# Designs tried in a protein design run: designed miniproteins, single chains. Part 96

Each design is a single chain, and the fold is of that chain. pLDDT is the mean over its residues in the fold that is shown.

## One batch from the design tools (miniprotein)

Design m3340
Fold by ESMFold2-Fast:
Structure m3340 (fold): chain A 58 residues (1-58)
Amino acid sequence: SLVDQVETFLRAMVGDRLDRLVTNPSFREALRRAIERETGLTISEEQWEEAVARVLAA
């Protein structure tokens, strides 16, 4: 699914810096923009929040 694809790219881009997804909103926004550019996907806010939640839960 699109969310699974976004989660995969998000995890790869974040690496071991999962705490930055919580503490740095600018980092989170920059990653969303970067994934959209890299994949050519249009990521809705709902899809983005779901992907972020999955990455943080793991």
Scores: mean pLDDT 80

Design m3341
Fold by ESMFold2-Fast:
Structure m3341 (fold): chain A 69 residues (1-69)
Amino acid sequence: SSEQLEEFKERIEKIKEESLRNNESVEEFAKRLSEEVQKFAAETSDEELIAEVEREALRAYLEYEDLVE
């Protein structure tokens, strides 16, 4: 549902803020994102929603890479 996607986006933003505050590398942030995507995928059978979540995680990764490097 759109609510689950919005909750995921909020969680990613919080993780991004924490990673920036801790001066984490792109690799460290990518690990956090991967873990969050895996947790989400384990809780739902909605393949389309999982695909959207993966796209949002990739977008966050690219934004973090651009910001930190």
Scores: mean pLDDT 84

Design m3342
Fold by ESMFold2-Fast:
Structure m3342 (fold): chain A 57 residues (1-57)
Amino acid sequence: MDAEEAARAAREAAEAGASAGVAMATLDQGKSPEGALKVGRIKDPEEAARAAREGAE
C-alpha cells in the first residue's frame, strides 16, 4: 500500500469518524480496547493521514 494512498484513506476515514465519532470511537465490539482507543484519539483527519503516511512503506 502506497504512503499516499494510506494517508488519503486514513484522512477520509477520520473525516467520516469526526461526524459520527462516538459510534466508532467508544465501541469495543469484543476486541482489545487499546486498538479502539488509538483510533478514537485520531479524530483529526490531518493527524490520521500523517500517521498512515509515516506507517506506510
Scores: mean pLDDT 52

Design m3343
Fold by ESMFold2-Fast:
Structure m3343 (fold): chain A 72 residues (1-72)
Amino acid sequence: GHMRMERAKLMEHVDRRFRAMVRRLDTEGLEVDPSRLTAFAIRMIGRALDGEVDEDQLDADVAAFEAEVRAA
């Protein structure tokens, strides 16, 4: 369900997911433009600061970005 998360906990979830995603892409040998990674990180942080996202939405954002990278 969609539940409001505490800002600090949501930021921890953002950091954990972003780092895990970067590690997966690196392990797969996929090169990602650093500016594209930075833009995605800013987007995730922005959604967390809006306070209207939960773990499901963060997981969906990560999955969408990884799918775009793999399709390239």
Scores: mean pLDDT 76

Design m3344
Fold by ESMFold2-Fast:
Structure m3344 (fold): chain A 91 residues (1-91)
Amino acid sequence: MRILVVDDDPAVLAEAAAQPEVAGVAGNGAEAVERAEEFDLILLDVDMPGMGGLEAALEIKERFPDLPILLYGGDTEATRELALKHGLFPG
């Protein structure tokens, strides 16, 4: 499964990029929208400036309705818990 992690915190993106299941990272919602078709799952931080995580999620769902999107609130641990809640294996 190809996972995209979207967060405006470079430390969170560095941590995400270290995970074997993460195929890409993006620093903002606009980048996530442009790259969404490359991935099987999107993890989106809701606390992003500019195009917020919720706005990005709605845009992606309009363009790619079958693509699963998980929203989280800027917390690295919440990202893992959200992934597990939707039936993803921790490794």
Scores: mean pLDDT 69

Design m3345
Fold by ESMFold2-Fast:
Structure m3345 (fold): chain A 68 residues (1-68)
Amino acid sequence: MLPSVEEILARAEEVKERAAELPDEELAQFLITMLERLEAAVRANPDDEALRREAWEELEGAERFLAS
């Protein structure tokens, strides 16, 4: 099922919290900035199902990276 805007934003906040704990401060700031742009795009286009799907896939990729 397609994720809601609220689910995407909640997941993005969790990923941002994990990114902020990275020992590499430059990498942490880069990831947080990218996630903030993602959140802004989703908030601006809440009815765009393709954008929500893409955002969810990007969040999955970020979580996999942080779990490594």
Scores: mean pLDDT 83

Design m3346
Fold by ESMFold2-Fast:
Structure m3346 (fold): chain A 65 residues (1-65)
Amino acid sequence: MAKTERAEEAAREVAARHPVVERYEVQGETMILHVKPSTPDEIEAARRALFAAGKETGGSAGVVV
């Protein structure tokens, strides 16, 4: 599979599992999660899941509040 396709699926799965994620965006190999203002713990949980997914897909990851 192309890196972009893997990144899109990974970002979608993270967004589905973390209510703090408002939406996701994929630009080439980069996954971007747009998160609601919330507790640091909730944001950190989403960030950790995204980093784990990014490691699996080989792409970059970012979180925007």
Scores: mean pLDDT 73

Design m3347
Fold by ESMFold2-Fast:
Parts: C-alpha cells; sequence; structure tokens
Structure m3347 (fold): chain A 70 residues (1-70)
C-alpha cells in the first residue's frame, strides 16, 4: 500500500549515491507495488546486512513501516 511505497521512496532517496543498493531497493519497490510485501521485507533485510550505523537504522524503520501493512 501507500505506506510501503512511501517508505521505499524515502530509502531510494537516502541511498541515491549507491547504485548497488539503489538497484536492490528498486526491486523491493516493484515487489511492494505487486502486494508482495513479505518478499520486499526479505530483500530489505538482505540489504541491511551490507550496511552499518545510521543506514541500518533507516532500513529497519522502513521494514517496520512495511510490516504495519501486513
Amino acid sequence: GARALSALDDLLRYFADDPEIKARLEEARRLAEQGRLEEAIALLEEVKTTVSGEAKEVIDNAIAAIREEL
């Protein structure tokens, strides 16, 4: 729904300078558009393993927002 897409758009803006992460987030957004929220969350958790600090917290916040729509 709208919350999941909004959270993913915020992540895409945050990671605009990282083409590898951006490509993965675009895939997660496509899954969310299809209502495949559990698969989108799984992909975000994979991305989260590749980052640290504030970036990890930003991804966790997005996962929490998407989980509210499950």
Scores: mean pLDDT 85

Design m3348
Fold by ESMFold2-Fast:
Structure m3348 (fold): chain A 94 residues (1-94)
Amino acid sequence: SALDLRLITLGALSILDEVKKLFPEYSEELDELAKRIREAYERQDLAGLLELLEELISLLEKLKSKETDPNHKAKLEQHIESLRKMIERLRELQ
């Protein structure tokens, strides 16, 4: 459980870093999400972490809808799929 929560948190933070490289104009919003994710992890707030991962998926779906580069769209889709798996795993940890 604790190891799974740590791996999910690290995975989400890694996705945020990769998305920030593709969309540097969203750096402040992505950094704020990263901070909130780390704080939820430190508090062992599973419900808060779940909500933040869903918020991140919503942001990535929005970015994907505005993206014209098919390679960037594919990377965003991969990140969205990874986050959906993390959410499924997080629900199992309850």
Scores: mean pLDDT 88

Design m3349
Fold by ESMFold2-Fast:
Structure m3349 (fold): chain A 74 residues (1-74)
Amino acid sequence: MVAELVAELRARLREISATSPSAEEKGQKSMAAVSEFARRLAEAGISAREVAEALGMSEESAQNLLDLGRELLK
């Protein structure tokens, strides 16, 4: 479920924020976590509409996130 993936991403971002000593390291690890999240959304075949509803974003932004995930699956 997309809600479970969102909860995992939020938990990971909190862990990165708590354990990373520098802003640069936080940024790098957060980018990696978001990229992995995008990849998992694409792998699960979740629609842009479902992502948009779960994250409170536009369907266009959700589609861009899914497109990123699909590129990462290559």
Scores: mean pLDDT 80

Design m3350
Fold by ESMFold2-Fast:
Structure m3350 (fold): chain A 90 residues (1-90)
Amino acid sequence: SMSVIEKLKKAIELLKESYKTGDKKKFYEAAKLMIDAILESEALTVEQKIGWALRVIGIVTDVELGLISVKEGAREALKLAEELLRIEEA
């Protein structure tokens, strides 16, 4: 089973690829890994988990509704994934 840190590192790789190519499948795979990492985190409080999950869900919703492009969604999600990784590595 992948660790929280491994899930976040994989999400970052997928988001970098999605940002370059506009690959919607890689974007959704990354978002799923981010949500799994948030829920499994031992570093985040319950309130922090809710806040981080809502931020990821918001980006996914904006992409699904066509309010932002897949590339724009990947860029915003990448910022969140990198911040989450910094928290887990601290």
Scores: mean pLDDT 92

Design m3351
Fold by ESMFold2-Fast:
Structure m3351 (fold): chain A 91 residues (1-91)
Amino acid sequence: DPDAQRTKQLLLDFIENLSPGEQYALGVLLRDLLAERGEEALEPFVQGLVRSAEELDGRVIRALPTPAQQREIADYILRLGEENESVLRKV
C-alpha cells in the first residue's frame, strides 16, 4: 500500500527530527507501554504519532502503517532511545 508506506516514511522522518532527549523519552514511553499492554499497544501508539505529525505539518494522514511497519517503527524508536540514553549518560 503506497499510502501506508508514505505514512511510515513520514513517521520515521518525524522521529529523526526529534531532539536526542525527545527520542529517549519516546523510547521510554514505548518500552513501558509494551511492558504493560504488549503488542496491542503498538496501533494506539502509532495513531498518536500520526496525530502529532498531522498537527505539526498540517497534513491529513488517511492510512496507518501495516502491523509489520508499525513493529519496524517501534524497533527504530526503541533503538534510538537506547542510543540516546548512552549519549546522555556520558554528559
Scores: mean pLDDT 78

Design m3352
Fold by ESMFold2-Fast:
Structure m3352 (fold): chain A 106 residues (1-106)
Amino acid sequence: MSAETLRRIIEAVVERGSLSVSELAEALGISQATASRLVRELEERGLLVRSPVSGAITPGSALSAVAKLVERGLLSEEEGRELVRRLGERHGMSDEEIERLIRGIV
């Protein structure tokens, strides 16, 4: 699975907020079966964590994925900071909370 696929998932969460697997399938233009396999493969690789309550891909799921991509050198620190800022603003996080999260990935 490519870093590009995970980046597309992160962008979908930035745009739409929390997504079910079926909503992710619609956002990516793929079948629900393909989206389900994709999410499972990302979870098995430790790149994505869904909500244990809803099973949804949340802004928190996307934040964790951004941190992992930066850690692995698949996103620049600047790209990671911008994605965290966009996610935090859409999630209703304060500027202080966003800056703390950004410091955690650099």
Scores: mean pLDDT 76

Design m3353
Fold by ESMFold2-Fast:
Structure m3353 (fold): chain A 76 residues (1-76)
Amino acid sequence: SRDDVIRLTALNIRLAGVEFDVELGIKNGDQKLLEAARRELEEIEKEFREMRDLFSPEMAEKMEAKIEEIRKKLEE
């Protein structure tokens, strides 16, 4: 539905914001920003799991891959 598309779009925008904050935090050595981004990523992952049935298999795979990519940047 259109409401589902809006929810999926909002989650994708929020994930892009976390990716931006992680890149900025790494560039500037901003540990406070990186800790905030880590907490936000955890909330996004939880929300994605709750809404997983709304994603197509391909969209779900892309979302999981992006979450994992950002997580690796935070850990390594």
Scores: mean pLDDT 84

Design m3354
Fold by ESMFold2-Fast:
Structure m3354 (fold): chain A 79 residues (1-79)
Amino acid sequence: MQEEIERALKEVEESVKRLIDAYKRLAEGGDPEKAQKEIQESMRRIGEAVRRLAELDPEAAERAVKLITKGMNEALKLQ
């Protein structure tokens, strides 16, 4: 159980980092098609991991939401 929760939280953290990196590339005039694919994949992985966390432990899902919020705030500073 704990290993599954920790893995899902790490997946959220890594996917949020990829999402921020994709937005940075867009802000720097990178390839919008490539960035869009990375954003879509990252969002999908985040959603899947959060859904699993909500089923396993609602408190862990809340922690994941805080990680996502922090990452999105960083991405918004790039716009």
Scores: mean pLDDT 79

Design m3355
Fold by ESMFold2-Fast:
Structure m3355 (fold): chain A 89 residues (1-89)
Amino acid sequence: DIEKVAEEAYKLKKEGRDEEAIALVVTYLVGHARDLPPEERARLAMEVAKEVRKAKTKEEIKEILKRGLEEIRRLKEELRRQRELQEKL
């Protein structure tokens, strides 16, 4: 639930708990990226952490979550396509 994660992360940032807000958003997105290679998960985590650190509003955090999930979906589809090609050839 993107809305709930964004709300909780924003609450943490308002309390000065930026590292916990970052950890919450990163953990949520990485949890959806389990099938991705470790390098891609690490890259996603670093990029998301930087964006959440800069975010000033709940809506900005929500957009970070949406973009992260879309990137994960795209990368998973590419990985699936590559695996199918390897198994067929």
Scores: mean pLDDT 83

Design m3356
Fold by ESMFold2-Fast:
Structure m3356 (fold): chain A 79 residues (1-79)
Amino acid sequence: MKVKITFEFETEEDAKKGEKIIKEILSKYPNVVSIEREGNKVTIELEGISLPKAVALATGIALRLIGEGIKIKKVEIEE
């Protein structure tokens, strides 16, 4: 099962900072297929993870980003 988490940021600068922090958080996570930035969006592809675990992971990432002062506009999770 493949899950896609997309973080949309208020600015491209916030997305660049967010990408760096996301890569740090997920550096030891075995289910990461890819982490890609396109403009103000950062997309994480995960494989072998359940939807509830993906939601929990996205929530943890969002809380860390907000704590670092990074402005998130939207978070989407797709199976």
Scores: mean pLDDT 85

Design m3357
Fold by ESMFold2-Fast:
Structure m3357 (fold): chain A 87 residues (1-87)
Amino acid sequence: SEEDILEEAERSIRHFATRHLGLSDEQADALIEVFRKSVKEKKSEEEMLAELRELLRAAGLSEAQIAAALGFFRDVYGWYKAELEKA
């Protein structure tokens, strides 16, 4: 289902944020909320990435870490869209 695909995306985001970026669960929740809202409201990838960049910068990440994280979110967004088309 769409919700199952979304839950898999959210699990991947939480893992990346907490294990690779060293963010708290609360910070990961904020990133997940942006992703969830963006896909449910059918926002563009660019609109989602702009909001995520602001959150990541506010979290104290370096520009290199932000660039890597945005690349990850592009990949997750593309995967989500592809899986949604198959469901």
Scores: mean pLDDT 86

Design m3358
Fold by ESMFold2-Fast:
Structure m3358 (fold): chain A 89 residues (1-89)
Amino acid sequence: SSEIDALTQAANDAGAAGDNKAEAAAYGKLSDALLAEGQRTGDKRLIQRADLYRKYSDLLLTQPGPVAAVKYTSEALRLIGDEVDEELS
């Protein structure tokens, strides 16, 4: 959706700038949007993606360590790939 696309762009821009707070805010909003859609449709994969984005958002705010961030980023990128396939404009 256009909302998910805009939030994904905001997260990417914040990540490129090294703005952990802005990146965390974008992933938090993505988590909320995906959770709402997953609950509405009964899609467990969207609920799983929402949980992962929430955890990554929390990690960016509470544990600014490169090792932990790298693992969550890799897993989030795989889930984002699946999401893009479902939400292609």
Scores: mean pLDDT 69

Design m3359
Fold by ESMFold2-Fast:
Structure m3359 (fold): chain A 86 residues (1-86)
Amino acid sequence: MLNEQLLQEFAEILARLEAALRRAAEVLRDPELTAYAQEALARVQALYQQVGTSNSLSGEEKQQLVEEMRRIAEDVEARVRAAEAA
């Protein structure tokens, strides 16, 4: 099962992705980056649902999926920051 730390990490990842998506859509008004961020958010939500509802995943597998979610968020944030600098 997810421990409190993993739940907190997910909440932070989700909030950062939502912020990046809004920046891409509303501040930068970049449709390609907005679509990329939307796809990333959907993927993170799907991974979280799999981790939260699956009784077949080990603790290590759950940690690996949360780490994948974090990498997705970091990639989206980096792309948004690069676009802001361009």
Scores: mean pLDDT 80

Design m3360
Fold by ESMFold2-Fast:
Structure m3360 (fold): chain A 100 residues (1-100)
Amino acid sequence: MDEEISELINRAVEEIAELLEPLSVEEIIEVAESLGIDVSVLRKLIEEGKVSREIAAELAAAWIVYQALAEVEGTLTVEKTKEALERAKERVKEAIEKLE
C-alpha cells in the first residue's frame, strides 16, 4: 500500500510538471499562487538564476501535490490519495486556462 501511494505521488508530480513545462516561469508562479502555494522560495531561486524553467515546473508540481495531500483528513489511503491528486491536477488545468 505505501509503495502504491508513493507511485501515485511520483506520477502526479510528473504529470503536473508536464502540464507546467510549456509555461513561462512567471506563468508557473501564477498557477501555483492561484492554488494557494507560497511561492516565495521558488521566486527567489528564479530571481537568483539558480533554477531552469524545467526545474521550476518540477518544484511547483511537487509543492502543489504535497499541499493537496496535506489537505486530506486522516491517514493517506490509496483511494484518498488518488482522489486528492486527481482534484489537484484538474485545478492546475483550470488555472492554466485562466492564464492571460
Scores: mean pLDDT 81

Design m3361
Fold by ESMFold2-Fast:
Structure m3361 (fold): chain A 82 residues (1-82)
Amino acid sequence: SAEVAAALEAALAQLPAAVAEARALALSEEELRALARTLAGAVANAEAAGVLTPEHREALIAAAEAAGVPRAEVEAAIAAAL
């Protein structure tokens, strides 16, 4: 629905800032992996809802990488969530 799409867009817009804050807090490897799984789930749900462009997907993966999470792990989590 339009309401779900709007909620997902709002959540996606907040994810880069949340990732940057998590990085500043010096999260452990376990916490970074938990964050990557959360981001992957959000990306998969947004793709399924039709509100995520390939550019947005790449930006979110890049943000997770900048937080110290390996790209391959994020992409594997997205594939598993779909």
Scores: mean pLDDT 65

Design m3362
Fold by ESMFold2-Fast:
Structure m3362 (fold): chain A 68 residues (1-68)
Amino acid sequence: SYSAKIVKLWNDYVNGKISADELVKELNKLRKDIDKIWPDADPAQRKQLEIAKTMIDSLLARIKLKQK
């Protein structure tokens, strides 16, 4: 699921496996993928995508606050 991918990316970042730049790149890629799928998604899929979108937006905001 997208939520599982987002959690993995955040954990990889926290554990030093990926940089903040790579995390931002991958989160933006997932966000774009969600936006592309959104118009064709059924109501159950949209609920899961909305959760994933909220997670991405929250993490991106947290990272931006740490960047000069």
Scores: mean pLDDT 81

Design m3363
Fold by ESMFold2-Fast:
Structure m3363 (fold): chain A 79 residues (1-79)
Amino acid sequence: SAEVEELMKEIEETAKQLIEAFKQQAPLSEIQALLEKIGELYLKLEELAPNDEEAKKRLEELDAEVREVGKEQFEKLAS
């Protein structure tokens, strides 16, 4: 589906922006906005393509990358 491909591209671009924001220690407001956006895109993809195994795998890989970078930054703040 063209809609699935477009959503996946937007998710990838948003995830890349979020990872960069974490690494650059961007303002919390910017990080929160990106987290909200990626969450909304994840929900849209689940609704649009619940049986797309390839899209799900790609989403899981991106989610794992974002979580790892975010966890490292949050652990530094909690120290």
Scores: mean pLDDT 79

Design m3364
Fold by ESMFold2-Fast:
Structure m3364 (fold): chain A 66 residues (1-66)
Amino acid sequence: SADAIQAEIDRLRAELAEVEAEIQRLEDEVAASGKPPSREQARRLAILRARMIALRTEIALLEKQL
């Protein structure tokens, strides 16, 4: 149903907001250091950015069903 799809979109948007906030926090931390990202920071950013893309794609696919 449209209501069930909307509820799923709302859940994914909430998760996306948390992922974007964590990316911003890590980017701010790197900027404040005045150094390139550490290997761990770079790895973590790559994982979070991949998750962000996956969430955006899923939301877009669900929105097309409304």
Scores: mean pLDDT 91

Design m3365
Fold by ESMFold2-Fast:
Structure m3365 (fold): chain A 56 residues (1-56)
Amino acid sequence: MPQAVGGVSDVEIVEANGKRWVVARLEDGTYVAVNEDGTILTADSKEEAIKKAKED
């Protein structure tokens, strides 16, 4: 990354069903997916977080 981001890394934006999800790796290695509707999903891997976001 060009610069450090506090508390999160490996940030990716995923669009599914007309919603935008922000997927990021937390400091504990857990991945999180958050949409603009306030839904928060957690997963053990980036791939799993993206799958959960697409299934919502």
Scores: mean pLDDT 73

Design m3366
Fold by ESMFold2-Fast:
Structure m3366 (fold): chain A 102 residues (1-102)
Amino acid sequence: SEEERERELAELLRERARRLQEERGWGARELAAFELAFNGAGFEAVQETQSPLSREEAEEVIRRAEEELLERARAVLDAAPPEEQRRAEERTAALYGIAVDP
């Protein structure tokens, strides 16, 4: 089902974000940009296939789009009002269990 694909993709995205947090030292802002990039465009990219993607195929789609989508998401977040940026960082910090810089 679509709900099952969305759940599997969300779990994959969370695993990817935690790995990037560990490997690159990403804080709440970087993870917020990642969530913004992949909660919209990532779902669409996976769902545009004629057949359900395997986990490995979904990871490859995300990997190919990663740099472009992250750059676009960062630009959108950076252009947002400070209060909206703060809310995005707070929501992301709560999801990933990280501290927001004071």
Scores: mean pLDDT 63

Design m3367
Fold by ESMFold2-Fast:
Structure m3367 (fold): chain A 95 residues (1-95)
Amino acid sequence: SLIERAEEALEEAIERLEPVDPATAEQLRDYLRAVRRVAADESLSEEEKLARTKEVLAAAIDLLEERMKTADPELKKILEEVKKELEEIIREIEE
């Protein structure tokens, strides 16, 4: 599912960022918890779950873009790769 893919992408991003930017990794953990809560919410339809997951991923992308403004080139490359993966998931949700 696209929601499971979003969870996996955030988990991989957290693991990759933890040693180089632990503050950003912690903020991504909050977004991961938000996606997990959406996935577990039995009151939401599948369409509502996808819409809320998209909102969480968009917020994560905004965070990554802000961090890129002050990041060194090596960290910026990691942030850009993570951002691209999250953008691809949003695109597939919006198809």
Scores: mean pLDDT 89

Design m3368
Fold by ESMFold2-Fast:
Structure m3368 (fold): chain A 115 residues (1-115)
Amino acid sequence: SSEERLSAARSAELEKEREDQSAKEEAERYIKLAEEAKDLLTNTLQGTGDVSGDLDTAQSQIEAATNKLNEAKAMIDQDPRKGLEYAKKLLEDLYDQFSLSARNYSRAVRAKSLE
């Protein structure tokens, strides 16, 4: 019946709302982890910049990470499912950048000690 079709459509809408809410809550957890990863990245980039004298490159990379976090937060508000996928990728990218930055910091310290 028409009422059964309308009830089914409303049930599907409510299920989507519940799925979107679950995605938003999970995405917010990933954003907190990404903020922590950004703080680790910021510390290693600033350390590398201080040792190498290339503060502009460090500042540019920190600004890029900040912009991506802001984009992720905006995406979660507009499309929680898409925001969740973006937040997961951002966390992975930030940890990869942190690992590379930590390695570069160690190399910069060693290079400075060999002057």
Scores: mean pLDDT 83

Design m3369
Fold by ESMFold2-Fast:
Structure m3369 (fold): chain A 91 residues (1-91)
Amino acid sequence: SPESEAELRSLEITFKKVIEAAKEGKMTVEQVARFAEIVLRDLKAKYPDLDPETVERLEKLIEEIKKASPEEVPGLLEEFKRVALEAIRAA
């Protein structure tokens, strides 16, 4: 729908900004993990029928971000973004 397309574009822009902020050292690992937790919470609220395996994968990526070095965080967030956006497209 036009609404889901607008949401996808908005979320892609938000992820791009957060990934760049992480790369530039403007966000801590803990701040990036909190961002990912908020995104997953909001996705679960809006899409209650999300594939349980997709939810588990996103939860695992959040735990990996929490344990990662700052240099690893942008790559993990890119993977989180990929999984989250594909889940929305499939819904």
Scores: mean pLDDT 86

Design m3370
Fold by ESMFold2-Fast:
Structure m3370 (fold): chain A 57 residues (1-57)
Amino acid sequence: MERRKAALETAANINEVGAETSLWLAERVPEKRETFLEGAELNRKAAEENRKKAEEL
């Protein structure tokens, strides 16, 4: 169970990085801003879900 919990925490961290990257791109590529903002929101939601799953293990 420990390894699975660590994997979920790692996935959550990766999703956090993805969200930050999407926010950075939204600022720098205004023609795709809405797409990157949506991607950031989805990544943060995935990170939260992975963290919740990790704490349930």
Scores: mean pLDDT 82

Design m3371
Fold by ESMFold2-Fast:
Structure m3371 (fold): chain A 84 residues (1-84)
Amino acid sequence: APTPTEEDLKKLEELEKELEELRRVVEEGIARGDLRGQIRKYLEEKGIDVSSIELPEDEELLEGIRKQEEALERKREHIKKYEE
């Protein structure tokens, strides 16, 4: 079974933080009725060039975020189970 390393835990924490930030951006975008614009602004603030990136439709973006949240939750549960 894979043993969580210090690097694995650090990467998980970084991904969780990034996902929490993205979730806040999505919630803000939904509240403003400008989901796509808020995501573009967030990516630009992170130094990502969005001029060449076609963002998927809002439903596909939300589904992508949900899948990432589920993937991180599975990794978190795996680490917790190993620590028991």
Scores: mean pLDDT 70

Design m3372
Fold by ESMFold2-Fast:
Structure m3372 (fold): chain A 87 residues (1-87)
Amino acid sequence: SIEEETIELLEESAERFRALGTPEGQFLADFFEDLIEGIKKGTISVKEALESALTLLESVRPSLSPELAAEADRTMKRLRELLEKAE
């Protein structure tokens, strides 16, 4: 389902951000974990989670290190693909 694909993407992305060992990576990982929790509790929709993740990454992208920016770009591409399927 789109919910399962979204949770998997957010989990994988959070792990990659956290693995970089930077404060920025930890912040992004924590944010994505909060979105996963929101989906699981039903406090946010899958579409709201996808839009929130994408908006945050687009907002912070110019300030990211090259390594974190590359991971953000990968995640943003997949978020856009899932958001199109959610329409």
Scores: mean pLDDT 87

Design m3373
Fold by ESMFold2-Fast:
Structure m3373 (fold): chain A 94 residues (1-94)
Amino acid sequence: MAAARRFGEEAVKEVEKAIDQSPEEARKTSEEVAEQVMALAEAGTKEQQRVLGEHVARAMSIAKEKSKVNPEAASTVLEELGRALNHILKLAMS
């Protein structure tokens, strides 16, 4: 739990920073975060899956707010993290 929560908190910060840097960094960071979060969710408990899903949803909320300023970067983040969130929610609800 502590490791999943810490990872989630750091991932949210990295995604937010990447959106402000460039569309390229936003894409790279969101792809890396999505891959890592899905791997952790598959290896984790249902409780860890819920914690990871909550942090992914938070990162997506931040991206949606930033879409007014950086629509290209935000769109990429929402697409990549949306795939990860869908996968995590299916695992947690099974």
Scores: mean pLDDT 83

Design m3374
Fold by ESMFold2-Fast:
Order: C-alpha cells, then sequence, then structure tokens
Structure m3374 (fold): chain A 84 residues (1-84)
C-alpha cells in the first residue's frame, strides 16, 4: 500500500518533496514494506527530481539519500545512488 498525497508531485515545492519523501520512507520502515516497493517509490521520486533545475536536483537527491540512511534503509540508499 502506497500512501497517497493530497497534492500531485509536480505541484510540490522542493521542500514539500523532501517532507513527502521523509514521511513515505518512515511509513515504509514502520510498516515493513518490501524492498521492491520501496525501490519503485525511489525510482519515481528520482525521475521527478530529474525534471527540476540541476541545483535543486543535487539538494533533493542528497536529502533523499541522507533520509534513507538515517532511517536504516542502506540498501535503498545505495539503489538511489545508482539511479543518479
Amino acid sequence: MIPEVSKPLPELSPEELIEAAEAAVKYFKENKVPLEDIKKFVEAFIEHIKTLPEDEQKKLLKKLLETLKELGLEEEAKYAEELI
């Protein structure tokens, strides 16, 4: 089960995207969501980030990786790094 956001991803500010990613990753950890489902979320999120200006891309990707590592999702963080 993927938590739905009330606002579409293309309408989120960079700060709102970070907050949404943190909330989703925390939900995945607490609900023991399968690695494959987390990877699909990470792929979709990174694809969205790549549509932004390069400065914002670097900030958001760094924050996503930090959030994944802080929450103990090391394999997902490594996967995200490979998609960059």
Scores: mean pLDDT 71

